# Ledger of designs, part 21: designed miniproteins, single chains, continued (2)

Each design is a single chain, and the fold is of that chain. pLDDT is the mean over its residues in the fold that is shown.

## One batch from the design tools (miniprotein)

Design m4747
Fold by ESMFold2-Fast:
Structure m4747 (fold): chain A 90 residues (1-90)
Amino acid sequence: SLEELAEKAIETAKKVKEVDPSMKNLADSIIKLVEEALEAARRGDRFTAEVYLTLALMNAVIGAKYSKNEEARKLFKELADTLAEMARAL
């Protein structure tokens, strides 16, 4: 379900913060965007939900590219995959 994918995305972003605290602001931004996408989807606003998920995905891709921590880069890649799956589930 979309809610299960969102929970997975939020948990993965929380793991990023634990592994690489320097990425905390980026991970927090992704969490907020995922939460806003869920709220938009729940009210039937699929367009706004897709916009928020696209922004979250772009942030995850940036994290995967620029994090200096190998485990954080791996988690950002997993996060990007989950966010793409959420967008397809809309």
Scores: mean pLDDT 91

Design m4748
Fold by ESMFold2-Fast:
Structure m4748 (fold): chain A 64 residues (1-64)
Amino acid sequence: SAEEYLKKAREAMNAGNVDEAVEYIKKALEIDPNNKEAYFLLAGIARARGDTEKAEEYMKKAKQ
């Protein structure tokens, strides 16, 4: 399920495996393309990478 992939994404993020987390988030979005939590997590990753513009774009999707 999308929720199971997001759980795995959070576990990967906590372990510092950001690329693995992104792949799990993509799998969640394949199941639920409008999943707000998935976009919220992508926004957090983008911000951590210093990409503030991408973080803002993902946050807009998380709120819609």
Scores: mean pLDDT 85

Design m4749
Fold by ESMFold2-Fast:
Parts: structure tokens; C-alpha cells; sequence
Structure m4749 (fold): chain A 108 residues (1-108)
């Protein structure tokens, strides 16, 4: 499933589906919505959907220059999520975003 998630995220980038143009309010509303969707996916045991949503969040945040805001939400998710696979992926995303590396490097 992680390979399938990588392929879907790479396809989004190649097709220009990653949104880079956000107002501060729009991005804040997006973060609140995607946080809720990630938590709902984890609670339902849908780990693949949670990982995909996390990858989308990371790509959108990097493209928008909203990395710090995304890292705060990711740290909040780490306090709420107990699933070890999802937690490890969040920690990897935070590291990549803090280091200024391409989000797709998570899958190299």
C-alpha cells in the first residue's frame, strides 16, 4: 500500500494537482478539515487512507510554503494517534519538512 500511495502522490505532482495558491484562512480551514479526515480514517482502521491524506497534506504544505503550520498540525496528530505505522509516517514527514527535502523523498 505504501508503494501505491507513493505512485498516487507522484501522479498528483506530475499532473499539477498539488495546490500551491492558498490564502492563510483557506489553508487553516484545509488543515482543520484534513486533520479531522485523518483522525476518522485512523479510527475506522483505514491506515492506507490516513497515509494518503498525510502525504497530500505534506505536498500541499510544501508547495504553498505553509510548512510550519502543517508541522504544528502533524505534532497534534501525534498526540491523538496511537497506530504505530501512522505515527512513524507522521514523524518521517515532520523530519522531511523541517529539513526542506522533497516530500516524495519519503519513498526513496
Amino acid sequence: SLESIRDLLELRVKEGLTRSSWSDEEFKEYLERIKKEILEAVEKGDVDSALLLLGQLALDAQAAGKVDEAIEVLKELLKEIKNPEVREFIEQIIKVLEEGKDVLSLFE
Scores: mean pLDDT 81

Design m4750
Fold by ESMFold2-Fast:
Order: structure tokens, then C-alpha cells, then sequence
Structure m4750 (fold): chain A 96 residues (1-96)
């Protein structure tokens, strides 16, 4: 397995487990794995999206918006762009 893909996959497993168990430490570990994956592959749009989602779950709304915006800038997938834009709108509505 490519190292970036391995780190992303581990992050995704921790993220999903953190969501199911409501465990903030697992979400924080998922963020660390996504950040390491992005250090190796900064164009991984899925990693930017999942990093934004993990930060949203931790209540770090400004950081979540920044990473969703990063995903939008890198993505050519209209569905993924729409998903990120909808999440940004949801965060902005929640903090308004």
C-alpha cells in the first residue's frame, strides 16, 4: 500500500470509530493521520474533506471551513464540490 493511502485509510477507520463511539480522542487521532497523509499527497481531495468533517465534529468550525474550501479549490468533481459547499453553508448557518 502507498504510504499516503495507508495513512488516509487508518485515519478513515479512526474517524468512523470516533463518530460511532462519540470519542473525541479518536477524532483527534484521525485528524493526525489525515494531516500526515496530506503531507505526502496534498492533492488528496477526500483527505481534505474528511479533515474538515473531523474538525466540524470537534466544533472547530473556522478550521473546518478552511479545509472544505481547500477541497473545493482542488476538486474537479461537481458532486464533491457541492458536498463541501453544503457543509460550509451548514456551518455558517450554525454559527450565525
Amino acid sequence: MEEAERLYTEGLLLFNKGLKTNDKKLLEKAIEYFEEALKLDPNDVDAWINLGEALFELGKYEEAIEYYEKAIKLSTDPALIKYAEENIAKIKAKIA
Scores: mean pLDDT 86

Design m4751
Fold by ESMFold2-Fast:
Structure m4751 (fold): chain A 62 residues (1-62)
Amino acid sequence: MSPLEQANLLGTLGQIYFDQGKYEEAAKAFEKAIEIMESNPEKVSKESIDNARKLLEEAKKK
């Protein structure tokens, strides 16, 4: 699986955990997705990274 595919799956997994109220698991998934995206900035839009960061921040507030 490519890094970009892995980041997309982690983002989706994070959203699923968030919707289920599993905020710690959601935060971990979003943090890992952001890490991969920041390591591959040429393949990822800034908007995608910013959106993931917002979701991480929301998960941490719960």
Scores: mean pLDDT 79

Design m4752
Fold by ESMFold2-Fast:
Structure m4752 (fold): chain A 87 residues (1-87)
Amino acid sequence: LEERVLELAQRADEAAARGREAAAAGDLETAVAHYREAAELAREAARAAREAAEREKDPERAARLRAVAEAAEANAKLAEEVAEKLA
């Protein structure tokens, strides 16, 4: 479950990187598509992390998972804002 969270977060980061590369090249349509993909993947990571935190019996591990969920939600909002500005 933590492995799934990491995989989703990494895929979101890769999508955001592709979005930045496309934007730098002036391909705004491709950049928007990649940033929207990054936002969706980051939201999935946040949900997975929150669900993992609710099932986690160790309070310290649960707190770390909640922090990961919060960071992923912030990344999703940022990616959506960038996509909306470029669209």
Scores: mean pLDDT 86

Design m4753
Fold by ESMFold2-Fast:
Structure m4753 (fold): chain A 61 residues (1-61)
Amino acid sequence: SDQEKLAALARELLAKLEAGELSPEEAIDRFVARLQEEFGWSPEEAAHWRGLAAAELARLA
């Protein structure tokens, strides 16, 4: 399912982030790109989610 594919993508990107292979910003950008390209997210939906993710990341820093 799309939900399982999204969860798998999120786990892959999180693992790479934790391993230091991606910056947090690179991980967010890759996830947003895949949401738009493979899962049909609108640019507005993707931008909204990216904003929330970036704000949460900044809060944790």
Scores: mean pLDDT 77

Design m4754
Fold by ESMFold2-Fast:
Structure m4754 (fold): chain A 76 residues (1-76)
Amino acid sequence: EIKEYLQKARDAAERGDGEKAIEYLEKAKELVEKTVKDPELKSSLLDNIDKAIEAVKRGDFRMAALITRGILLSLS
């Protein structure tokens, strides 16, 4: 589920859909807060999701997609 929302967020960012990118990033963040038990991994994931959201908010869709890809690779 976390990976699915992150993939949808990345796809939205790549097409310039900021509203959907933020929606999916917020859903991924909510799942991380509820399901990730390791405090170090949880903190890292939340920090990177917030950075991706901020990139979308400033119109930096390339950076948002790169950050989201990095999170997805860390979850592989």
Scores: mean pLDDT 86

Design m4755
Fold by ESMFold2-Fast:
Structure m4755 (fold): chain A 102 residues (1-102)
Amino acid sequence: SIAYSDTSNKIELGKALLGIGESYLLAGDYEKAIAKYKEALELVKDDKELSAKAYLNLGEAYLKAGKYEEAIKAYEKALELDPKNEEAKKNLEEAKKKLAAA
């Protein structure tokens, strides 16, 4: 159906934007990575697993950009969606430690 096709297209575009964001993150273009992860979140907001991944990646981009308060919020959102995500827990504690040291 059209509705199914539109939803599938949004999810595939969201996945592509997550991949583009990761490429920017690896290149050290943290602000561009943040922008792409935010765009991905708009498209995948109804998909719990992709939203959790997008928030985890957004948190990492904020952390690498030195935006520790924003990183904490993003990781907390990732953990709301996936409470047992050990990477999100570890990165949240790192972000809190860096904020306290800043």
Scores: mean pLDDT 87

Design m4756
Fold by ESMFold2-Fast:
Structure m4756 (fold): chain A 67 residues (1-67)
Amino acid sequence: SAEELKEEAIELLKKSGMSEEVARKAVEGALTLLREGMPDHAIIGLLKESGASEEVAKEVVELLKKI
């Protein structure tokens, strides 16, 4: 489900060192950018600004694209 994919993305960000609050906000921001048709590099940039590594940011984007 969409909720399960969002929770998986949040857990990946938390394992990379983000708090749950920051991870949830980052995932919602990334989903908003995906809905607006922003390119992958812009969404990766948002996630990296929130504290994600590039590798984790790429994994999160691929998960959210399944929604």
Scores: mean pLDDT 83

Design m4757
Fold by ESMFold2-Fast:
Structure m4757 (fold): chain A 60 residues (1-60)
Amino acid sequence: PSLEEILAAVDAEVARARELNRPEEAVDLLRYSLERAKENNAEEAVEALERGLARAEALL
């Protein structure tokens, strides 16, 4: 996926977790995606996912 698609997906997932009050699901998904991005050396995606994960973790 493109960086734009990743950013949109992260924003949608965090927003959904906030609306449903289920931040644990967003944290798990974003953590998994972050590990995949690190394995692929996708620096911009890693940065976007780290920010998304921090936002989701703040909802815990």
Scores: mean pLDDT 76

Design m4758
Fold by ESMFold2-Fast:
Parts: sequence; C-alpha cells; structure tokens
Structure m4758 (fold): chain A 74 residues (1-74)
Amino acid sequence: SALTKAIENLRKAKTPFEIEVAESMALMSISILKLEGDLEAAAEGLEELARALREVGAPEERAELYEREARELR
C-alpha cells in the first residue's frame, strides 16, 4: 500500500528532508483512510508512523502527537 511504502521510505531516510517527505506521504495515506471511514487502519497507520519516527530519531513530541491521535480514533 501507499502507506506501507511511505513508512518504509521513512525508515530508510538519511536526511531531515527525506523524513519530512515520507512523513507527509504517510499522513496523506492516513487521511484517505479516515475519509474512507477505516478508522482502525488509520489508527494503526498513525501508531506505525510514530514508531518509525522514533526509530529515525525524530522529535519525541511528534511521535506522541500521532499516538494520541490514534487513541482518539479507536
């Protein structure tokens, strides 16, 4: 899926710009899932995005924000 590819790209990211691009692509895919009413898949996507951001050393506050949003969707 587009979301899976975006998360894979994020995990392979070498620069802050690459992290930003991959994160934006993941968020776009998650937004589409929300519009389709697939809130469980959207929540899972946000949780996986948060995990990937922690793995690449992005600010903790950003990962926490997505985890919080995921909880609100369940």
Scores: mean pLDDT 87

Design m4759
Fold by ESMFold2-Fast:
Structure m4759 (fold): chain A 64 residues (1-64)
Amino acid sequence: SVEEEIRRLARELGRKEGLDEEEIEEVERLALGFYHGFKLPREMVRPLVEFALNVVLFVREHRK
């Protein structure tokens, strides 16, 4: 399923970037939320997960 693909990509990419389990869950939630909310085509799954990953990394670097 698309949901399983999103979760798998979030875990793979998040772990490579050094994200912890909670941050990986944030990537999953963001990507799933956007995918369903905007009814995106399956071809956008990987770019969407990469976008969500970059959002989590941005928040991590800029939170005070």
Scores: mean pLDDT 84

Design m4761
Fold by ESMFold2-Fast:
Structure m4761 (fold): chain A 68 residues (1-68)
Amino acid sequence: MIKVYTEKGEFEVEAKEVGGHYEFDATKVGFKPGDKALLTHKGISQEITVLENGIVTVPSEETELKQI
């Protein structure tokens, strides 16, 4: 389980650990495949795209994700 903070609130979701990162299904926290989002972790922001299968990769067990 990881914590994802969005404009809709805090979510705990199942995640798979891959290469020191976490993969999870972003449709579980209100995103759609192909959506663009701003990933913020420890004050650093980067643009990401939700993959066609809904998966997003994040660097830690606690991350902010906002739609852009």
Scores: mean pLDDT 83

Design m4762
Fold by ESMFold2-Fast:
Structure m4762 (fold): chain A 67 residues (1-67)
Amino acid sequence: DAELEAAREEIRRRLEERAEMVKKAYPDAEIEITEDEDGTFTLKVKSPELNIEETADVADYLEALRA
């Protein structure tokens, strides 16, 4: 599905941009982006100052665009 693939690429791009901004501000931070087969993306950031876990679902993203 072209719309689903486009949404995945958009979310992936946004998370990569977030990761780059975090890495620039906190060079020693451990940053991990994972994608589940269900289309759920997770951004994890760990450092002495940060412990962040953000989750983004492709389905929720598409629903928000159509709301």
Scores: mean pLDDT 72

Design m4763
Fold by ESMFold2-Fast:
Structure m4763 (fold): chain A 71 residues (1-71)
Amino acid sequence: EEEEREKKRKLASEGTGEALRLIGEGEQYRIEGRRLLKEGDEEKAKEKFKKGEEYRKEGEKKLKELKEKVE
């Protein structure tokens, strides 16, 4: 049925965009962490890496859930 396929495609598109945005934010935190590490601020660098990992995992989890629901 076309209606179910359209609904799944919309959910996949919107959810994929949100998940990719979270992964991108995680990567931005990693870049900041690397910069802080070069500046000698290991404590702040670790905090940024931790934030980046959290965002990346959340985005990956969303992608995985969407793949299970759409395929």
Scores: mean pLDDT 76

Design m4764
Fold by ESMFold2-Fast:
Structure m4764 (fold): chain A 59 residues (1-59)
Amino acid sequence: MEKEIKELEERMFEVSMRMIGEAVKIALGIDVEEARKRLDELQKELDELEKKLKELKEK
């Protein structure tokens, strides 16, 4: 339980940092098309992790 929550929190942090990196690329005009696709994928992953974290915290 506690270990699973920590693993999800760490993964969410990692995904958030990657999203910032992709957003910076878009802002700078570097690999914008790929960065946009990655940002969309990361947003979906973050949403899934958030749902799992909520489920674990409800226990």
Scores: mean pLDDT 81

Design m4765
Fold by ESMFold2-Fast:
Structure m4765 (fold): chain A 68 residues (1-68)
Amino acid sequence: KEELRRLLEEAREHLRRGDIEGARRLLQKALTLASGDVARALESALEALDNGDIVAALQGVREALELL
């Protein structure tokens, strides 16, 4: 739980700074530790990043954090 939360908080800060590749790597690592609704939110965030939608990616990370 603590490692997953840390990864998501770091990914959110990377997105806020415009470091998309750093955020993607952190979210991919977080996904390996996640299941259920959290994993679904992270998959949505990663898909948003692949489409260049940073706002949707931030929303997905926020939803994942709220589910922890």
Scores: mean pLDDT 84

Design m4766
Fold by ESMFold2-Fast:
Formats: structure tokens, C-alpha cells, sequence
Structure m4766 (fold): chain A 55 residues (1-55)
């Protein structure tokens, strides 16, 4: 749905704006956070699928 795509796009734009305002310090912290965030999302989705399969 368009609403979900819009929300995701807004979040990415907000992160891009923060990186632009303070690129040196934020880039290092955001790089680690992005890595952890991607891993956490993938694990969360996998766990939801596993719970559904156990039914």
C-alpha cells in the first residue's frame, strides 16, 4: 500500500538529512546502527515466519 511506502521513504529521507548535517560523526554511528537494524529486521521477520510455520 502507498501509505507504507511513504512512511518508509520518509524515514530514509530523515536519516539522510541527519547524515548530511553531521556526516563525519554520524556516519560511523549510523553505519553500525544500520548493520544491526538490518540484522534485527531479518531476524524478526524470520522468527515471525517460523512461529507461523509451527501452527
Amino acid sequence: KAEEAKEAAEELLERAKKIRENPIKLSEELSKEVGEGVAAVLEGVANLLLKKAEK
Scores: mean pLDDT 61

Design m4767
Fold by ESMFold2-Fast:
Structure m4767 (fold): chain A 102 residues (1-102)
Amino acid sequence: SITVEVTPKEVTVKEGSSVTLTAKYSGDPPPEVTWLRNGREILTDPSLSEEEKARFTVSVDEATKTSTLTISNLKKEDSALYEEVATNEKGTASATSLLTVV
């Protein structure tokens, strides 16, 4: 079966700082993984400029089955529900993290 776990599940950080969300996943065959913000894929969101997208860094380490989302120069508008989605031909699993920027 597919599994996903995101840490931290809830985090509060100051505006102008950075945060890293970490997802551990499993699945056979290996799933494709994506990060969503309020239900929209971050790196392909047409409402975000290239400058805004540059604040978001997604990495995937297939050897450890870990994906990270790092957000730099946090803005209050980054306060959102973040979701990592893992999908293969057998199904989909996801996990969420609630980010609050103060």
Scores: mean pLDDT 87

Design m4768
Fold by ESMFold2-Fast:
Structure m4768 (fold): chain A 61 residues (1-61)
Amino acid sequence: SALEERLAKDRAFFLEAGIPQAEIDAWEAGWLADPSAPAVRERRGRLSREVARVHRERFPL
């Protein structure tokens, strides 16, 4: 399904950036329960900022 494809892409994105599996699993569980919950959206934002930070360190241009 489109939902599972988006989830798989996000998981790969987080894993490639070196985010711990436990944090990815926690986000996935929260998102599957209620993707609109403020706590789930806040966690997604934190993970995205961490990925951006890692990318800036690897590719500083």
Scores: mean pLDDT 76

Design m4769
Fold by ESMFold2-Fast:
Parts: C-alpha cells; sequence; structure tokens
Structure m4769 (fold): chain A 70 residues (1-70)
C-alpha cells in the first residue's frame, strides 16, 4: 500500500524531472509529463494514493525517456 508521503515524493520527483526535460528542449515530452503530474496531484487530493503514485511513476518514465533522448 502506497502512503501519502510516498505518493508526494514521487510527484515531487516527477515534477523535477519534467522541469529538467523542458530545460533540455524536450518541450512536448515535458508537457506530457506535467499533465501526468497534474493528474497525480488530483488523485492525491482525493486520497487515492496508489493511483497518484502510479500516475507519478508514469510521469517519471516519460520525463526520463525525454532526458535520455536529448
Amino acid sequence: MVTEEEARKAIEEAERLAMLAHSLGRVDDAQKAGELVNEARKLLDEGKFDEAYQKAREAIEVAENAIRAA
């Protein structure tokens, strides 16, 4: 079971990586990661920590792939 703290940390990491992807010129992928971060934050606010964590992990993957391709 994912805790609120684990979900929050994953969202923070996703946001950090999305910002890095944007700074590297990967604007479209950074925007996609940012949209997933926004979805994760909404799920967190609803108390859906497992779903929030999954969305944050998806955002991390999108951002990491964008950074790797830059």
Scores: mean pLDDT 86

Design m4770
Fold by ESMFold2-Fast:
Structure m4770 (fold): chain A 56 residues (1-56)
Amino acid sequence: MLDELVDKIIEEIKKAKNEAEASKVFQRYVAEAQLPRDELVEVALRVGKVFADKFL
């Protein structure tokens, strides 16, 4: 499920010490998943909220 992927990415981003580490985590997971464009956008939107909250 897409939700499982999003939750896994969010968990790893919360562990990241800085923005660069979080960005690498995100890129690695989405590249491995090979999602269709629409699903990739959904994952990016949901993960982006957590990324912004942590680093802004």
Scores: mean pLDDT 77

Design m4771
Fold by ESMFold2-Fast:
Structure m4771 (fold): chain A 109 residues (1-109)
Amino acid sequence: SPVEELKRLLEEAIAFFRWALEEIDTHPERLVDVLEQAVGFLRGLVVALRKYGVPDDKIARVEELLARFEELLARIRENGGVVTDEQKAEAKRVLEEAIAFFEEMIKEL
C-alpha cells in the first residue's frame, strides 16, 4: 500500500540519519562529506514525500532541516573546511531532530 511504502521510506531515512550520527562520532574528518550526503538525501526525500501526498506543512519541516544542513555546510566551507566542536555539536543536534521528526511522521501514519 502507499502507506506501507511511505513508512519504509521514512524508516530508510531514520536508518540513514542514525548512520550519519555514528559516522560523525567515529570519523569526524568525514563530517563535511556526511553533511553533503544528508543534503542530497533530504532533496530526494522532499521529491518522494510530494509524490506520496504528504501534507505541505510536513514537507516544509523537511525543507527547514535541509536549509539548516546547507547553512552549516556553507559556514564550514567559508572557514576553509575546518570544523569546530560547536559545529559538530550543531550537526549532531540537527541529525537527532531529523530522526525524531521522521519517527513522529511514522506514528501519524
Scores: mean pLDDT 88

Design m4772
Fold by ESMFold2-Fast:
Structure m4772 (fold): chain A 90 residues (1-90)
Amino acid sequence: DELDKAYEEALKNKGYLVVALDANNNVVDIRVLNSLEEVEKWVEEARKRGAAGVAAINMNAEEIAKEAGISLEKARELIEKAYEQIKKQI
């Protein structure tokens, strides 16, 4: 599964998992990106190419924990939950 491989890569690299969807919620592209700036650029280009929606998950649990003021365990739970939600749409 390409999506599961991208999820594992994004976790390993502490980057972003980005998924572009068409109007019927079909996956049209999957990317692993290293910064929020790269995500913002890619989302803009995906929308210009006709993507109806884009889902992006920050896979850096340490960064999420610091920014949100939560535990590392809670941050990891939120990442897993966000990924489960994306898988349900696809």
Scores: mean pLDDT 81

Design m4773
Fold by ESMFold2-Fast:
Structure m4773 (fold): chain A 69 residues (1-69)
Amino acid sequence: SELKELREEIEETLELAKKSGDERLLESAEKAREVLEKLEEGASLEEIRPLYEEALAPLREEIARSLAE
């Protein structure tokens, strides 16, 4: 189920942001969660996925950088 996979991915991103200790990364991850909320309101996964992927890719890079430091 794509919705379940997307939800798990967002939750993993939030977990990584929390472990980094960087509140700015947490704020960015919260924006990704807003995408999930739109899905739960009945928005199409196909409409949301491109926006989610575009938003989340930079966040993942920032989290990886923060954890490396």
Scores: mean pLDDT 69

Design m4774
Fold by ESMFold2-Fast:
Structure m4774 (fold): chain A 88 residues (1-88)
Amino acid sequence: KLSAEELAKFAEGGIKELDRAAEELRARLPEAPAEAEALLAGLEEARELFRKALEAAKKGDVEKAEEYLREAYEALRRAAAEAERLRA
């Protein structure tokens, strides 16, 4: 479906956006510490998975890159659900 080159660009862009989101959440930590910490944990897990996806894509391993990207989105979904529970 996606080429290794497209997956590499996507993963690289994703890492940059996750880094931005993490900095914004750290700035908001005093307002909602438990929620922000849950989201930060999910962003860090997703960032590591995006980094692995980028490395796999650079090696031409499209299947592994796609697998790591799927795991990254699953990690983000879990973090969002946990943050929603903590918002109560």
Scores: mean pLDDT 80

Design m4775
Fold by ESMFold2-Fast:
Structure m4775 (fold): chain A 60 residues (1-60)
Amino acid sequence: SRELGITLANYALSRGLDVRKLTPEEAKKLLEEATGKKYSLEEASKALKVAKELYKKYHE
């Protein structure tokens, strides 16, 4: 979802991580750390896709 993508982007940035270099497995771990909830690899992959699109739009 868009909300998970925003959460992932913000959390990764707060940890000094480049969203463009994250794997789906790393995105899953970061989302679970940020929210305290469990996610599937598919949900994490979708969130990562949104996070990368947001990064491209605002940081080019």
Scores: mean pLDDT 81

Design m4776
Fold by ESMFold2-Fast:
Structure m4776 (fold): chain A 97 residues (1-97)
Amino acid sequence: HMERVLEIVRRVAKEAGMDQATIDRLVELIERVLRGEPLPLDELKEAAQTFGKLLTYARNKKILSPEEFAELEELYHRLVRLYHDELRKKYGGKPIK
């Protein structure tokens, strides 16, 4: 599953005209998430924002099959959920007293 998803991500990002450094960074962040590695809030935000742009491009250009698009949507929802979880940990706070 992971290798296939990363291949789809690289293909869409290249067609969207993303530079190689941006593609490599996005793939790195996604691979770390798929391995269950904890990411800091700023890296989760970066991944979610870049991936959201990629999904918008794929939807508008209809370059993916429904099945491939669904795989990317599921991953995007996972990234957004992790980002919100880290936001709650950082700003939801322990009781001050």
Scores: mean pLDDT 80

Design m4777
Fold by ESMFold2-Fast:
Structure m4777 (fold): chain A 70 residues (1-70)
Amino acid sequence: QVEEARELGRAAAEHAATVARSTGADLEEMNKLARESLEQRLKELGFSEEAIEAGLEEFDRMAEEARKAA
């Protein structure tokens, strides 16, 4: 569950960065929408609070790396 949440968080961050890069959209706005969508999806799928936190933490880590690379 925790590892599944992290994988979903990583995928969401990578997707947001790819969309921003390919379309010229604002990375901050794409990350905000992706993070909100991720949190809602994890809650709806019944992930634990610990797993949701881990997924969002992995998302934030990947988003930070993308921001530094830009």
Scores: mean pLDDT 80

Design m4778
Fold by ESMFold2-Fast:
Structure m4778 (fold): chain A 59 residues (1-59)
Amino acid sequence: SLEKSKEEGTKLSSEAAKAEKEGDVDKSLELLRRASESVSGLSPQDAVKAISEGIKKGE
């Protein structure tokens, strides 16, 4: 569902931001790629919002 895609994108983006803070750049990039794939079915506006919310939460 679209809601599950948004939740997954936010979760993966949050985990990516945390990995970057821990110095694990490779893991952060892989998680961001997965986040982008999870939101690929959303509108560009919804995709950007889901990823941005995740990154902010992981800060």
Scores: mean pLDDT 82

Design m4779
Fold by ESMFold2-Fast:
Structure m4779 (fold): chain A 95 residues (1-95)
Amino acid sequence: LPPPTLAQQIADLRASIDELVAKAEEAIKNGDIKTAHDYLIKLGMEVIALGGLLFAAEKMGAPQEDIDALRAVYDEAVARYNKLSEQLKELEKKS
């Protein structure tokens, strides 16, 4: 079987991030601090993986459109992670 394309890797990471964000948001809404923490750790790992993939793509001279797409997904993932991290900290202060 051929290895996954960069586009496929980006799509798979985006799908994982969207799922983890949704699960973290639901846990925060339900006041489930422990579950929210677990999903935030997993989301943080996916953000690190995206950053590594972006660095590798730039280093290997991937097409600019793929680098731009990957950077956009990375920036969005970082923003979502930071927002959820802030919401979890506020929830912990109230409990």
Scores: mean pLDDT 84

Design m4780
Fold by ESMFold2-Fast:
Structure m4780 (fold): chain A 88 residues (1-88)
Amino acid sequence: SEKLKEAEEYAKKGVLAFNNGDYEKAREYFEKAIELYESVSDEVDKKDLARLYYHLGIVYEELGDYEKAEEYFKKADELLKSVNYPGV
């Protein structure tokens, strides 16, 4: 899917912006990636989406929006708990 590929590219840009300390740009990129992933929900790995929610939560903490940070951490946790993970 072209949207899934775009979502992956935005997620990568979000990580790079975050690593550079550009939290406002990281927020924009992660929000765009999530928007695209949610539009193709039947094609997306729940673990990838959960990871993006977690990253966006950290970004909102860095921006001082603790309420939104908590919301995204809860979304990430809910997705991860719904995934069967084979232990090693």
Scores: mean pLDDT 81

Design m4781
Fold by ESMFold2-Fast:
Structure m4781 (fold): chain A 94 residues (1-94)
Amino acid sequence: LTPQEEADVWLALGLIAYAIGNPEAAIRAFRKALEIDPDHPDRPLALTLLGKAYLKLGKYDEAIKYFQEALSIDPDNEEARKLLEEAQKKKEEA
């Protein structure tokens, strides 16, 4: 497998982990994908998914960080923008 293909496998595993309600496993898988291929074409998606997993765990500072990183690469990412607003609101309420 190329680094990109190996990262694709870890991204898929992370998505499955997130979907079945295991955000901790999702975080490990998404981080592994970004370690293997830091310049992966789906890096903005991986960062958004990391933010979503941290948000699920109530780790708002980490969620905000990853959504901001995703938006720095893809400013037109409406999902990341809405999730950033949600994370900021939840942090203020906590």
Scores: mean pLDDT 86

Design m4782
Fold by ESMFold2-Fast:
Structure m4782 (fold): chain A 73 residues (1-73)
Amino acid sequence: SKRLEAEIKLSLARMKLELAKRYPSEDTPELLEEAIRLAEEAARLAEEAGDEELKREAEEVAEEARRLLEELE
């Protein structure tokens, strides 16, 4: 289901974001870019599934990852 796919992608995005925050390294920009991509995909799937809360959570993860990535520019 689209909702389940969104939940899985959001979980992966959160894991990558937390890894980037807690253990910054040379790979941090790539982890943040992957977190943004996964969270944006999760938000689209959540919207298609009609899950507004899941969409909001995914958008928040994407926004936080984008903010952190911009700080590295």
Scores: mean pLDDT 88

Design m4783
Fold by ESMFold2-Fast:
Structure m4783 (fold): chain A 69 residues (1-69)
Amino acid sequence: SARLERVRREMERLANSEASPEELLEVARRRAELLLEQVKKEGVLDVEEVEKKVEKELKELEKLVEELK
């Protein structure tokens, strides 16, 4: 949880610092990996739930990248 929040804050900082869309997408992928690792470590969520969380985070970040145009 705290790790995911830190990555989210880093993403916001990059966006405010004129980060390129590529940099934001790289942070998105890192966040997705951390989310998957955390879910696997907790061992209580089904694969579908994991995929939904990953898709949600990636869609939100893709939307942010589009808004930066």
Scores: mean pLDDT 67

